# Ledger of designs, part 24: designed miniproteins, single chains

Each design is a single chain, and the fold is of that chain. pLDDT is the mean over its residues in the fold that is shown.

## One batch from the design tools (miniprotein)

Design m867
Fold by ESMFold2-Fast:
Structure m867 (fold): chain A 80 residues (1-80)
Amino acid sequence: MSKEEKLEQAKKLGEEAARLGKEGKSEEAAEILGEGGGLLNEATNGQDAEKGAKSGKEEALKLSPEEVAEYGKRLAEMAE
C-alpha cells in the first residue's frame, strides 16, 4: 500500500474503533485500534505496521471502552 492508502485505512480503523468503543465492544475496538495505530505509525514514522499493531492491541486491551473510543477518535484525526 502507498503511504496515502495506509493513512486512509488508519483513519477508517480509528473511526471504527471509536464506534465500537462507544458501543462497549472493547475487545473488537482494541484490535481495530491496534491495527490502525500500526498503519499510522508505519505511514508517518516508517515503523513496522505488524509490530505496531501487536503492541497497540495489547495496550488498548488495558483501556476502558470510553478510553478506546477516545483513542480511536484521535487516531482518525491524526490520520486525516
Scores: mean pLDDT 71

Design m868
Fold by ESMFold2-Fast:
Structure m868 (fold): chain A 80 residues (1-80)
Amino acid sequence: MTTVEYTLPSGKVITLEVEEEVTEEELKKKLIEQGVSEEAAETLARLLKDKYGEKITGKQLLEEKEYNGDSIGKLLEKYN
């Protein structure tokens, strides 16, 4: 199990727990449960599916956070 945390520009922390892999729909659902807007959750989930395929691993989510964390944080903050 991998825990991935995104810190939004507002200071809000979004926490995702991934056992092995998540689908686009599962990732969208987890983001919405953390208070992310449906539009932002759909956009991020689709971008990651397009990059990594139907199943996204916790390691890949950590790599995206490291490389694109600022862009992801801005996207997720659209609900704030």
Scores: mean pLDDT 76

Design m869
Fold by ESMFold2-Fast:
Structure m869 (fold): chain A 60 residues (1-60)
Amino acid sequence: DLEEQIKSALEVLEELYKEDPEKAIERAEFLLEHAKSLGTEEAKKIAEVIEEWIKKVKEE
């Protein structure tokens, strides 16, 4: 289930963010680039969710 995969990925990023915000952002950026490279509709949705998460955490 794509929705469950997105939720799982966000949970991992949130846990990493609590330990090391810089590494979490780097990992999110890596996943975003990877998702964009896949070119599928599902990957586009994942990319949008990751991009929004990065924006939220960078807002302080």
Scores: mean pLDDT 78

Design m870
Fold by ESMFold2-Fast:
Structure m870 (fold): chain A 65 residues (1-65)
Amino acid sequence: LSLTPEAYELIKKGVELVNEGKYEEALELFRKALSLLTPEEQKKLLEALKEDPALKPIAEELESL
């Protein structure tokens, strides 16, 4: 995955928020990160997130947009 530094930081913070149970805040950060990526990069990121059981629900929510 080729990520911009800003997108990477948003994703990292989003993961931390998921671990804290703050799903809505995490979802917003992931949406911001996705907006910095191309459609191809977005698909790759969502696929990578689905590999982690803790992140799978939020990845599925992002895909349902």
Scores: mean pLDDT 78

Design m871
Fold by ESMFold2-Fast:
Structure m871 (fold): chain A 78 residues (1-78)
Amino acid sequence: SEVKEFILEAADRIAKDYPEFADDLAALKTMLENGELEPLAAIQALVEIGKRAIEKGQLSPETKKLVDELEKIAKELA
């Protein structure tokens, strides 16, 4: 699924910008890949992690744009 591929790429990008969340993002990727986590739930988790990373003052305009795109996809899947 293109949506699943996008979520996996998004998780990798956030993990590289915010290593503090790398373990949580790795777990999310594994659960999505093995079918334990639905795409909508994965997107919602990524949005929450991305918002927390932004709140910690590690500003990444690319991560903010990615979070905005994930929120739009979540709205379409809900």
Scores: mean pLDDT 78

Design m872
Fold by ESMFold2-Fast:
Structure m872 (fold): chain A 58 residues (1-58)
Amino acid sequence: GEREELLELARLAAELAAEAGADPEVFLKRLEEGLKEAGYSDELIEEALKLAREVLEK
């Protein structure tokens, strides 16, 4: 479903960003802005950001 697809894309994007040595704060800010622009709910945005942070903190 939409939620599962978004969360998996957020995970993959965060893994790619971490491997590329991207700044975690900049990545998370851009992810939040992009999801807001796309019209996702605040609840789903928070869930995606939490998942992305967990990946980046490895």
Scores: mean pLDDT 83

Design m873
Fold by ESMFold2-Fast:
Order: C-alpha cells, then structure tokens, then sequence
Structure m873 (fold): chain A 58 residues (1-58)
C-alpha cells in the first residue's frame, strides 16, 4: 500500500527530529514538507505526518 510507505518515511523523519529535541508538532511539520518536496501528494504527506504526530503525543 502506497500510504504505508509514506507513513514509514514520515515516522523516520519525525523520530530523527524528536531525537534532536524538536517538538512532535514541529517534527511532523518538517516531515510533511520533506515528503511533499520528494513528490508525495500534499494530502498524503499531511495525513501521514498528522497520524505520526498523534502517535508520539499519546
């Protein structure tokens, strides 16, 4: 499933930025921007980043 790959990439980016001390919200925003710049549709990039953000904020 294409979304699963987008989600995995978003999770990697968020985790990397969280390790650097960035907030989950800022890390998710960075993930969405990076995914969109790599050609991921904006809707999928935003959805994946938001789902990852919610997981790390629980």
Amino acid sequence: MEYEKVYEKAREIVEEYLKKGVSAEDAANTAAIKLASEGVPIDLALKAAEEVRKEFEK
Scores: mean pLDDT 80

Design m874
Fold by ESMFold2-Fast:
Structure m874 (fold): chain A 70 residues (1-70)
Amino acid sequence: KLLEESIEKMEKLARENKDAGTLISIAKTYARLGKDERAERLLKEAIKIAQEQGDESTLEVAKKLLEQLA
């Protein structure tokens, strides 16, 4: 319960700050917890943010992780 609440808070803060790297880290955590649908949504969001910022390295990391969830 407490861990999931902490992750949700970090997720909201990362969205507000357009922090694609933090969203990827949270997505990895959700994937490890078996919450693949939530992880996929966060990775797609991180891809969008990375594209808008021109962060090619973060974009490639997010795309690769999204492929692994399929």
Scores: mean pLDDT 81

Design m875
Fold by ESMFold2-Fast:
Structure m875 (fold): chain A 105 residues (1-105)
Amino acid sequence: AVPADVPVVTQSPSSLSVPEGGSATITMRYSTTAPVTSVSWYNEQGQDLGKDPRFTISRDNAKNQASLQINSLRAEDAGTYYVAVELSDGSYAFGQGTKVTVVPP
């Protein structure tokens, strides 16, 4: 069991298969004692996805949720995606990752 004061971040789904040229959506939910100041998404290389216009990031503070939508999926977009949640005390909590597989036409 996780102590009640430890941040919990859950990504869904754990794996996803999408045809090339399609769209994929990864969601996350968080449960934290400290307020969340930022949500960021990263690929396996540690690249911040918020800087790429093919990736749409949304956050719903009322639901303690955030989403990453990948548009116009390419073969090179295959890999594991991670969410990072920054808390008001400067600490971070990370999601467990979502493996994205791109299916050729």
Scores: mean pLDDT 80

Design m876
Fold by ESMFold2-Fast:
Structure m876 (fold): chain A 56 residues (1-56)
Amino acid sequence: MEERLKEAAEKLGLTVEQVRAILAGMGVDELTDEQIERIKKVIENGRALRAELAAA
């Protein structure tokens, strides 16, 4: 479990604590590759939206 959190944190550019908080917020007990991809897309969309708003 711990090593999975570290891998996910590295892939997402987050800390292990941040990944744990996201999982708790999503109500999931297991970190799968699909969930990592979903989180990555949410972060990407959030950054894109923030950049667009800053440019406006």
Scores: mean pLDDT 69

Design m877
Fold by ESMFold2-Fast:
Structure m877 (fold): chain A 94 residues (1-94)
Amino acid sequence: SMQDELVEQAKELAEELARAVLEGRPESEVGRIALELLDIAKKLSEESRKQLIEYLEELKARIVEELGADDPRARRAVLVLDTLIQEIKNLPEP
């Protein structure tokens, strides 16, 4: 479905976002990816947004497991993803 395709695109952007942060790419590039992800999230149903948020939470957990909670790269990536989760939750009803 279109919703399934949008969720998969959002998941791919989430992986790119995490990678960009972990690789220390410029904040302008990180912000661009986050805004693209938010644009997709605006087009998602409530159920699809919940699925995306669950994936972002799993991505945060995966980063912490692989790098350790005290790794500065992991801490930055978790902060960026947490901010994105809050922005998605604050979007107007679809």
Scores: mean pLDDT 89

Design m878
Fold by ESMFold2-Fast:
Structure m878 (fold): chain A 66 residues (1-66)
Amino acid sequence: SAVRKKFGEEILKKAEELILEAQRKYEEKYGEYTPLNDEEYKKLQEELQKKIEEFKEELKKEIERK
């Protein structure tokens, strides 16, 4: 449906924005192509997933209100 397509597009767009922002902040702090240690990488991934899920829940509530 159109609603599901728009929902998916918004999630994907937000995920891309969050990934690019996290990458830029990392490069500013540690320099380009400096590898993350395993713990920092895991935490970054969990933070990104949490933000995506929060945005997903907000969009779902907006759609379900209609």
Scores: mean pLDDT 68

Design m879
Fold by ESMFold2-Fast:
Structure m879 (fold): chain A 79 residues (1-79)
Amino acid sequence: MKEELRKLINRLIGLELRIIGLELDIEKLEEEKKKAEEAGDEEKAKELEKKIEELKREIEELKEEIKKIEEKIEELEKK
């Protein structure tokens, strides 16, 4: 049981770090989008928005995976 818990915790940490990386990428893209909008570059702003939406979708998928891992950890901690 303890080794299985450690594997789940390590996977959880890895997924959380990946989400942090994606959130930082989104922040950079949002700043670039704001600069494109201020410059009147509508095409660039649309491309950046599309990239932001793709990264947000990836974060949502990772959050669902984290939730499933957290549920497994909680079950193991109850025993």
Scores: mean pLDDT 84

Design m880
Fold by ESMFold2-Fast:
Structure m880 (fold): chain A 64 residues (1-64)
Amino acid sequence: LTEEQRKEVDIAMGDIYAGLGELFKSQGKNEEAAEMYYKAAEIYEKAGDLESAKEYREKAEELA
């Protein structure tokens, strides 16, 4: 895979975890939501999407 293709895959994985976090939050499962948001933030940071990484870290910290 090219560097660009790896970044696209990582962003997609981050989006999946972010979506799972929103799903758990909607169910009142704040601990599980925070875990998913932390995972999304880690993946976004690896992909170089520092803005999304910061956003989801803040969401996770709010719920923890």
Scores: mean pLDDT 83

Design m881
Fold by ESMFold2-Fast:
Structure m881 (fold): chain A 74 residues (1-74)
Amino acid sequence: GPPLTREELVRRIAEAMGIPEEVARLLFDAVNGDEEALKRLAEIFGDPNFTRDHASQLIGEAADRLRAERAAAA
């Protein structure tokens, strides 16, 4: 099938993680160096020590689940 767009990937990761799409967008922005996105995520998760590594880990876990789901649907 066609490759996933950023918007579709954000939507599917949000669904896989059970979070709002806007939070998934903030995770991508934080991984790409957006300090304001990282600060907003710390507020949302209630974790003042929320780091870019935490954002990257959450995206990675969701991406692994999404990849497995795609393989099962093929």
Scores: mean pLDDT 75

Design m882
Fold by ESMFold2-Fast:
Structure m882 (fold): chain A 74 residues (1-74)
Amino acid sequence: SMEELVKKAQELVAEIQEVLGELLKRDPELAYQIAQQIDQVLQRFGQAVRNNDLKGMQESLEQLEKKLEELKAL
């Protein structure tokens, strides 16, 4: 459901913010670049929510999950 996808997005964003906060202390320039990339994905997610586009929401969530895994690997 859309509600489940929104909740998953909120949980992913919270985890991303924690990891980005740690990266900001170590490499603020890289943290800023990644934060901008995350913001772009979140803008696409928000547009998909407005359009009732479940596929677009799922694709954006997959991008957020990938960004979180990349961030954890740093």
Scores: mean pLDDT 87

Design m883
Fold by ESMFold2-Fast:
Structure m883 (fold): chain A 85 residues (1-85)
Amino acid sequence: SMMEELEKKEKEFMEELKEKLEEVKKEKDKEKRREKLKEIYEEMLKKARELAEELGLDEKEVEEELAKLEEKLEEGIEKLLKELE
């Protein structure tokens, strides 16, 4: 079913996020860390859009949810960078 496919994709999304964040924590170069976080940001937004589209959200709803996600993701990245100082 489509619901089982979405649950699988959400699980894969969360597992990939955890793996990428663990890789970022291992990076000691601040500039390379920022580059990795930017790549994670872009990949996460792309996957979130794809997931929202599969859920049947209209374009406006997708854009509104992405705007909220972008704000939360930027805050999360800033907090992570401060913790890794």
Scores: mean pLDDT 68

Design m884
Fold by ESMFold2-Fast:
Structure m884 (fold): chain A 98 residues (1-98)
Amino acid sequence: EKVDEFYRRVLAAETPEEVLQVVRDFLRETKNEKLPSEELARLIAAALDAVTYAVGLEAKRWLESGKRPEGWTLDEKGLQALVADGERVRADMERLLA
């Protein structure tokens, strides 16, 4: 399935920028394909999972560096929650490929 290929590419990415690039490339590759509605819905859900994972990786980077964008209001606890969500989604993707 296209979704399984997408998850493998996401799991191979090590940075939030790499994850988002995988999402952009995969959506671009599938944009002109007439996918069944069920497969399209699964692909959209997979893209949302990938974004959650990317957000978790970025939150981890901010926790490790101690640096935040100006105006960012999430405290350390909020960032830790985003990291936990990203790790949960990663585990779910690994389980779906097993």
Scores: mean pLDDT 80

Design m885
Fold by ESMFold2-Fast:
Structure m885 (fold): chain A 60 residues (1-60)
Amino acid sequence: MEELFRELRAAVDAGDVERVRQIIEKLPDEYKESAARYVRIRGRELGNPELVELAEEMLK
């Protein structure tokens, strides 16, 4: 789990939307919401609308 969150942070910082999606999909359901919330917050901070849109889709 820690390794997946490390990879998630790296992918978000790199703006790799496809990699972010893949990582979240591999997470257990219990962690998907927290991961999506993280991506949404960081996407807004980084000014990356694609990350925000992906996170909002995952939170539906």
Scores: mean pLDDT 82

Design m886
Fold by ESMFold2-Fast:
Structure m886 (fold): chain A 67 residues (1-67)
Amino acid sequence: GSLPQVEVEEMEVYLPGSKRPLKAKVVTVTDPVTGESFSLVLFEDGGILAFDRPLTPEELEAALKAR
């Protein structure tokens, strides 16, 4: 069967005033049949953000800082 292609990237963002960086996992899923992609950002504290497209590095950094 056609399985979605999954890419996982781990990131750390140092927020001002934090003693340690905030960790997040970015999961990009591509449907091999339609070619459509979406991204999930999973934060270490259990927060989740979903996007209907792959994120650029700049958009990802903005999303992490917008928490």
Scores: mean pLDDT 71

Design m887
Fold by ESMFold2-Fast:
Structure m887 (fold): chain A 79 residues (1-79)
Amino acid sequence: NVQKQQVDQVKQTVDQAVQLFNDMAKQGKYQQGYDKAMQMMNQAAQKASNTAGPQTSLQVGGLVQQGNDQMKKTKDQYS
């Protein structure tokens, strides 16, 4: 199922992006980490949406939002 495959790929990318942000945050590079992580997540979400249509767009948007919320929570704990 193309939709499930695309959603699973975005979830993996979100997990990788959050990990990248956390690694850069440990170095005090919050803004650089955030920008790179958001770029990775947005690119993956756009690709999935273009491949599998509007219902996939909604699901991957939710995954990007979850990743963004996790990064903001991490920043707030150290700010």
Scores: mean pLDDT 82

Design m888
Fold by ESMFold2-Fast:
Structure m888 (fold): chain A 83 residues (1-83)
Amino acid sequence: SKLLERLLEEAEELLRRAEEALRRGDLEEAERLLLEAEITLGLARIELAVDKLIGEEDPEQVARLEELERRLAELRRRLAELR
C-alpha cells in the first residue's frame, strides 16, 4: 500500500538520523529518534497485517520492514553499549 511505503520511508529516515546522532555522541537525540522509528515500524507492521488479510501483501515491503526492524534492534544495541 502507499501508506506502508511512506511509513517504511519515514522509518528509514528516522533510523538514518538516529545513526548520525549516535555518531555525534548525542545519546538523548538517538534515543528519541529510535523511539519514533519503533512507533513508525509498529504502524507499518499493522498496515502490513491489513494488506496480508485482504490479499495485497507485497513481499518486497515485507522484506524491507524486516530489514528496518533488524536495523532498529542493532542501533538500540549500540546505544545501550554507549551508556
Scores: mean pLDDT 88

Design m889
Fold by ESMFold2-Fast:
Structure m889 (fold): chain A 99 residues (1-99)
Amino acid sequence: SEEELDREVRRALAAMLLGLGNTLMKQGKYEEAAKVYERAVELARGIDPELVAEAYTNLGKAYLKLGDYEKAREWFEKALSIDPDNEEARKLLEEVEKL
């Protein structure tokens, strides 16, 4: 259907943006990575919860690198609200709460 095609295109674009964000993180472009991850969330919201949870975890990592520990905490909490079994997000949240 048209709706299924739209969802598939949005999911594919979100996955590409997640990959671009990861590349920007490796380059130390944390502010740019955060913007790209937020766009991935917008595209995947209501379509792919696993991708949204991964993007939230990576947003937390980007803000952690930027020294914005409050935003990092909020993003890790959002990731865990979708995927409570995400060990990486849980460990990073525990570390951020010590700061």
Scores: mean pLDDT 90

Design m890
Fold by ESMFold2-Fast:
Structure m890 (fold): chain A 55 residues (1-55)
Amino acid sequence: SRDAAVRADLVAGWGAVDPSLSDAERQALADAALAVARRTVEPGRQAAREVADSL
């Protein structure tokens, strides 16, 4: 799914920022970022979509 692809990119991105992060830490950070993006979907769907597309 699109969400799975964005999540994978976020996991890889955090690994690039700090290579010492464990896989579990990278996944938790990716999930937190997606949760923040999803919270803005109703009042800010366009902004949330642009953020997701830029990841």
Scores: mean pLDDT 71

Design m891
Fold by ESMFold2-Fast:
Structure m891 (fold): chain A 102 residues (1-102)
Amino acid sequence: SKEKLKELIEKAVEEISRAMRAGDWDAVREIARKLLEELKKMGVTLEEFYDIAVELAREYFEKGDWEKAELYYTLAIMVARLAGDVELVRRIVEEYNRLKEE
C-alpha cells in the first residue's frame, strides 16, 4: 500500500539521519540496500519508490525543513545507485539541484 511504502521510506530516512550524524556511510549504504530488498519483496518499482520519496522531499522543502528534504533525496540517490539505474540517479540529482537553486 502507499501508506506502507511511505512508512518504510520514513523509517529508512530516520535511520540514515542517525548514521550520517555518526559519520557511518557504510551504515547509510546498508540501510539503502535493505530498503531496496524490501521494495523488491513488495513488488514496488523504482519509479513508484522515486515518486513517493520525491513527494515527501518536496513536502518537507515546502515546510522549510531543508535538512529533512536532503535526507529523502540522499536515500533516493543511494537506492537508485545500488539498483544500477543510472537514468534515475540523473533525474534525482537534477530535481535536487533545481530545488536547491530556488
Scores: mean pLDDT 83

Design m892
Fold by ESMFold2-Fast:
Structure m892 (fold): chain A 67 residues (1-67)
Amino acid sequence: VTKEEAEKELKKGKEAEKKGKLEEAIEHYEKAAKIYESLGDKKKALEAEIEAGVLQLELAVKKSFPD
């Protein structure tokens, strides 16, 4: 695993998010977080996990309360 792979996953996550594909965006952010953690970049890993968590919560709310 490399920093470039993590960056690629972050980019894919942002692209999916822009297209409204929240599930795909979450998957890519989670993958980026795991790669950053494997590299010892705890700050970047946490940032990616927070992004995925925010989208996961948004998706759960929209699914449960589609107002």
Scores: mean pLDDT 80

Design m893
Fold by ESMFold2-Fast:
Structure m893 (fold): chain A 59 residues (1-59)
Amino acid sequence: MMDEILKRVREIIREYEEGKLTDEQVLEKIEEIAEKDEIAAGVLEVAYAVLLTVRRRLE
C-alpha cells in the first residue's frame, strides 16, 4: 500500500520537474492523497520536503 502511494507521489513530482504542474498544484495533489489515505500522511511530508528542495534550487 505504502509502495503504491510512494509511486504515485513520485509521478506527481516527475510532472512537476517536467514543468507540467505548479508547486501549488503539486501540493494540492499530494494533500488529496494524504486526505484519502491516512497512511499516506507520512508520504506527504517526504514529498513536500523534496518539492521545497527543488524550489529552493530554482533561481
Scores: mean pLDDT 67

Design m894
Fold by ESMFold2-Fast:
Structure m894 (fold): chain A 68 residues (1-68)
Amino acid sequence: SEADKALEGIRELAKQAREAGLPTAAAYIERVGERLREMYKEGKATSKTVAMQYKALKDFLDSLIAEQ
């Protein structure tokens, strides 16, 4: 459930990036989120790893928006 919430959070970050006029950042976030979802389903990534990646992507997007 924590991993599922983080994966949904990554989808919301991609949507936020598109709404902010950052389509390249949105595509990058979507691609990372899809890979994380597949790795988590295959048991290759832990819930903690998925949550940490969500935090990293959020910080990345927040930094890009702050520079506008």
Scores: mean pLDDT 85

Design m895
Fold by ESMFold2-Fast:
Structure m895 (fold): chain A 114 residues (1-114)
Amino acid sequence: SLAERIRQVILDLTEAAIAEKGLDEESKEKIRKKAEELAEELARLVEEMLEKGESPEKIAEKLVELVDEFLEKELKEANPKEQEALKLLADNLKAAIRALLTREGAGRLPPVLR
């Protein structure tokens, strides 16, 4: 499902950000926990919005807003290295959401593949 794909993308991007910024074990645990909470919230929202018949573009806009709100909140609790990882996660996640859900992010499909 799309919701499960969004969950997996968040978890994968979280591990990439942790590795890239070289976080210690305590910071890894904190960031993973926050990312799991975000993944659950975004996956639930995707399912709710799809059930209501909302467009993929509207879903993407709402998810991006929640990612920005998550980042703003978590930066206040984070040390400088955790802040770098959270910013990288948020930037990559917003790009991935747009790629999955919007026409601007979607590759041009040839008519034969429709």
Scores: mean pLDDT 82

Design m896
Fold by ESMFold2-Fast:
Structure m896 (fold): chain A 93 residues (1-93)
Amino acid sequence: EDEKIREEFLKQLEKAREAMKAGNYEEAVKILEDLIKKYPLLKDSAEVLTMLGEAYYKLGEYEKAIEYFEQALKIDPNNERAKKLLEEAKSKL
């Protein structure tokens, strides 16, 4: 069951990555928020939170981006991408 849950998570995460690459940030947000609601306990949540923050940052939603980057850094304090984007988002306020 854990393997099937992981497979569905990775499948949706890949769809979100494709949306990010295509510049479809609103679609990426929808996929990633649905993933967090359905699979909140999966270990890759720091990656999901960082992607959500980046998508919100690209949409100009800087306060939401900050919230997600701070959550990602609580899980993975060494996430350099989240740190850099957090500073950038704070500079926009």
Scores: mean pLDDT 82

Design m897
Fold by ESMFold2-Fast:
Structure m897 (fold): chain A 58 residues (1-58)
Amino acid sequence: GAEEVAKVTKEIGETLRIIGDAVQKGLEKKKELLKKGVSEEEAMEEMKKVMEEELKKA
């Protein structure tokens, strides 16, 4: 019913927010590293690590 739909919608919203936060923090780290002259490959690896750490916190 409507109550189950509301619950699923809330859970999806929370999951998307967690993923969005992880991606944003990862991208911020990548931008910082690129500004410091770090290679794109190295910056991307650090971005992945930050994203994984943020997802583990959730």
Scores: mean pLDDT 80

Design m898
Fold by ESMFold2-Fast:
Structure m898 (fold): chain A 75 residues (1-75)
Amino acid sequence: MENIEKGRKLMDEGLKAYREGKPLEAVKLFIEAVKEFGKDDSPEAARLATAAYLIAVGIALETGNQEVLDLVNKA
């Protein structure tokens, strides 16, 4: 569960960054969470990775910023 714990911490940091008005930092943290969850073969990690990715996509689309969109496209 090491990768799930790390991914959850990254999601918490991403949510905090988003609430503080830092959408670029938030998307970076959610993409890092996706990568950490992707290291775990469990169905739970797959669901968490999907959730983190969809949040990152939502923030990227909301900002309309090309740098943020490029981060999601590279995930």
Scores: mean pLDDT 81

Design m899
Fold by ESMFold2-Fast:
Structure m899 (fold): chain A 60 residues (1-60)
Amino acid sequence: SSEEEALEFAQKKAKELGKKLGTGATAEIIKETGELLLKEFKDNEAGVKLGEKGIKVAQG
């Protein structure tokens, strides 16, 4: 998949998680979105990089 597909997936999942967890749970939303990117795009380098960045941002 393209980098755009990974980004669209991330935005959609972040919105869904924001509704479920509340928008105040920013670090948790970013972390879970990153984990979902790693699962969905495991064979796609752009998706993996985006997922890794999300997890790092949630930790930092």
Scores: mean pLDDT 76

Design m900
Fold by ESMFold2-Fast:
Structure m900 (fold): chain A 60 residues (1-60)
Amino acid sequence: MTTITISTTDPNKLIAASLKILGEVPDATVSVSGDTITVTVPNDPEKLKFLNELKETYGV
């Protein structure tokens, strides 16, 4: 299991990122606290690549 955090000051980006994660990685464990999304997924290179790309796109 690998954990990735995404932080953003924009609530709309927070919602959009959460929905994208659930759509692409439905077996992910997603936790939202304030402006931070914590995602835990199986250690899969394609899933990790997707999450790192989301972090770069939506991250602060």
Scores: mean pLDDT 77

Design m901
Fold by ESMFold2-Fast:
Structure m901 (fold): chain A 95 residues (1-95)
Amino acid sequence: SSQIQQIRQDIQNIQVIVQSFQNILSDTTSFSQDDQDMMRRSVDITQRSIQDTQRAIQSGDIQSAQSHLQDAISSMWSARQIAQSRNIPVPPIPQ
């Protein structure tokens, strides 16, 4: 369905953003320890939410997939705001 295709596309986009944040975190000189810890926590939550989204799609539970996808998006917004405050470019997060 178009909804499943959209969710899969959003997952791919979020995975690209996760890779960008992991690359940023490898440059520990750019952030305070608190900012680094928050970004690592956001990445961890996002990865778990993506796994939950994929499991929900596999079981045909589109409603649960949408909820888990929103959790992943929400977790990435805090990390994106920190990166933006440091003028570090990050791909757009899907809404």
Scores: mean pLDDT 79

Design m902
Fold by ESMFold2-Fast:
Structure m902 (fold): chain A 53 residues (1-53)
Amino acid sequence: SLEEKIEEILEEHKREVKEIDERLGDTMEATIEQFRLLAEAVDKIIQLEIEAR
């Protein structure tokens, strides 16, 4: 029936939204970690520059 087809489409969209949300969460965590590593690298470079002066 049309109602069954609509329900199938809604369930598929729910799965896609959940996958996007989970992937977004993973991407946010990876991005935060990348910024942390970048901050540490910058601090190390600054320290090396100070020691070289």
Scores: mean pLDDT 84

Design m903
Fold by ESMFold2-Fast:
Structure m903 (fold): chain A 99 residues (1-99)
Amino acid sequence: LENEILKGVVAIMVGTAKAVLFKDEDRKVEYKPAIEDEERVRELLERLRKAIEENAPPEELVRLAEELAVAIEGSEDEELLREALELMKRVVQKLDKEL
């Protein structure tokens, strides 16, 4: 139950960042369903963390955040979900500063 709520919050945060940045309701996005794999989730966490630290463009941050949100939906690891949420908060904060 708590994990489902956390996944929902992550999805909402990603959706908010996407709506603010792109303002597109029916955008054709290259969206691939993530495999339910802990290794992929950890790779995406590391990639997003590095992108944030390296001040990557907002478009890349949103894309990585969306990929992470899809990948994390298959994960049952509460710690991993909390780490994803923390990174999503950092992405939103960074986008807010650039707007």
Scores: mean pLDDT 65

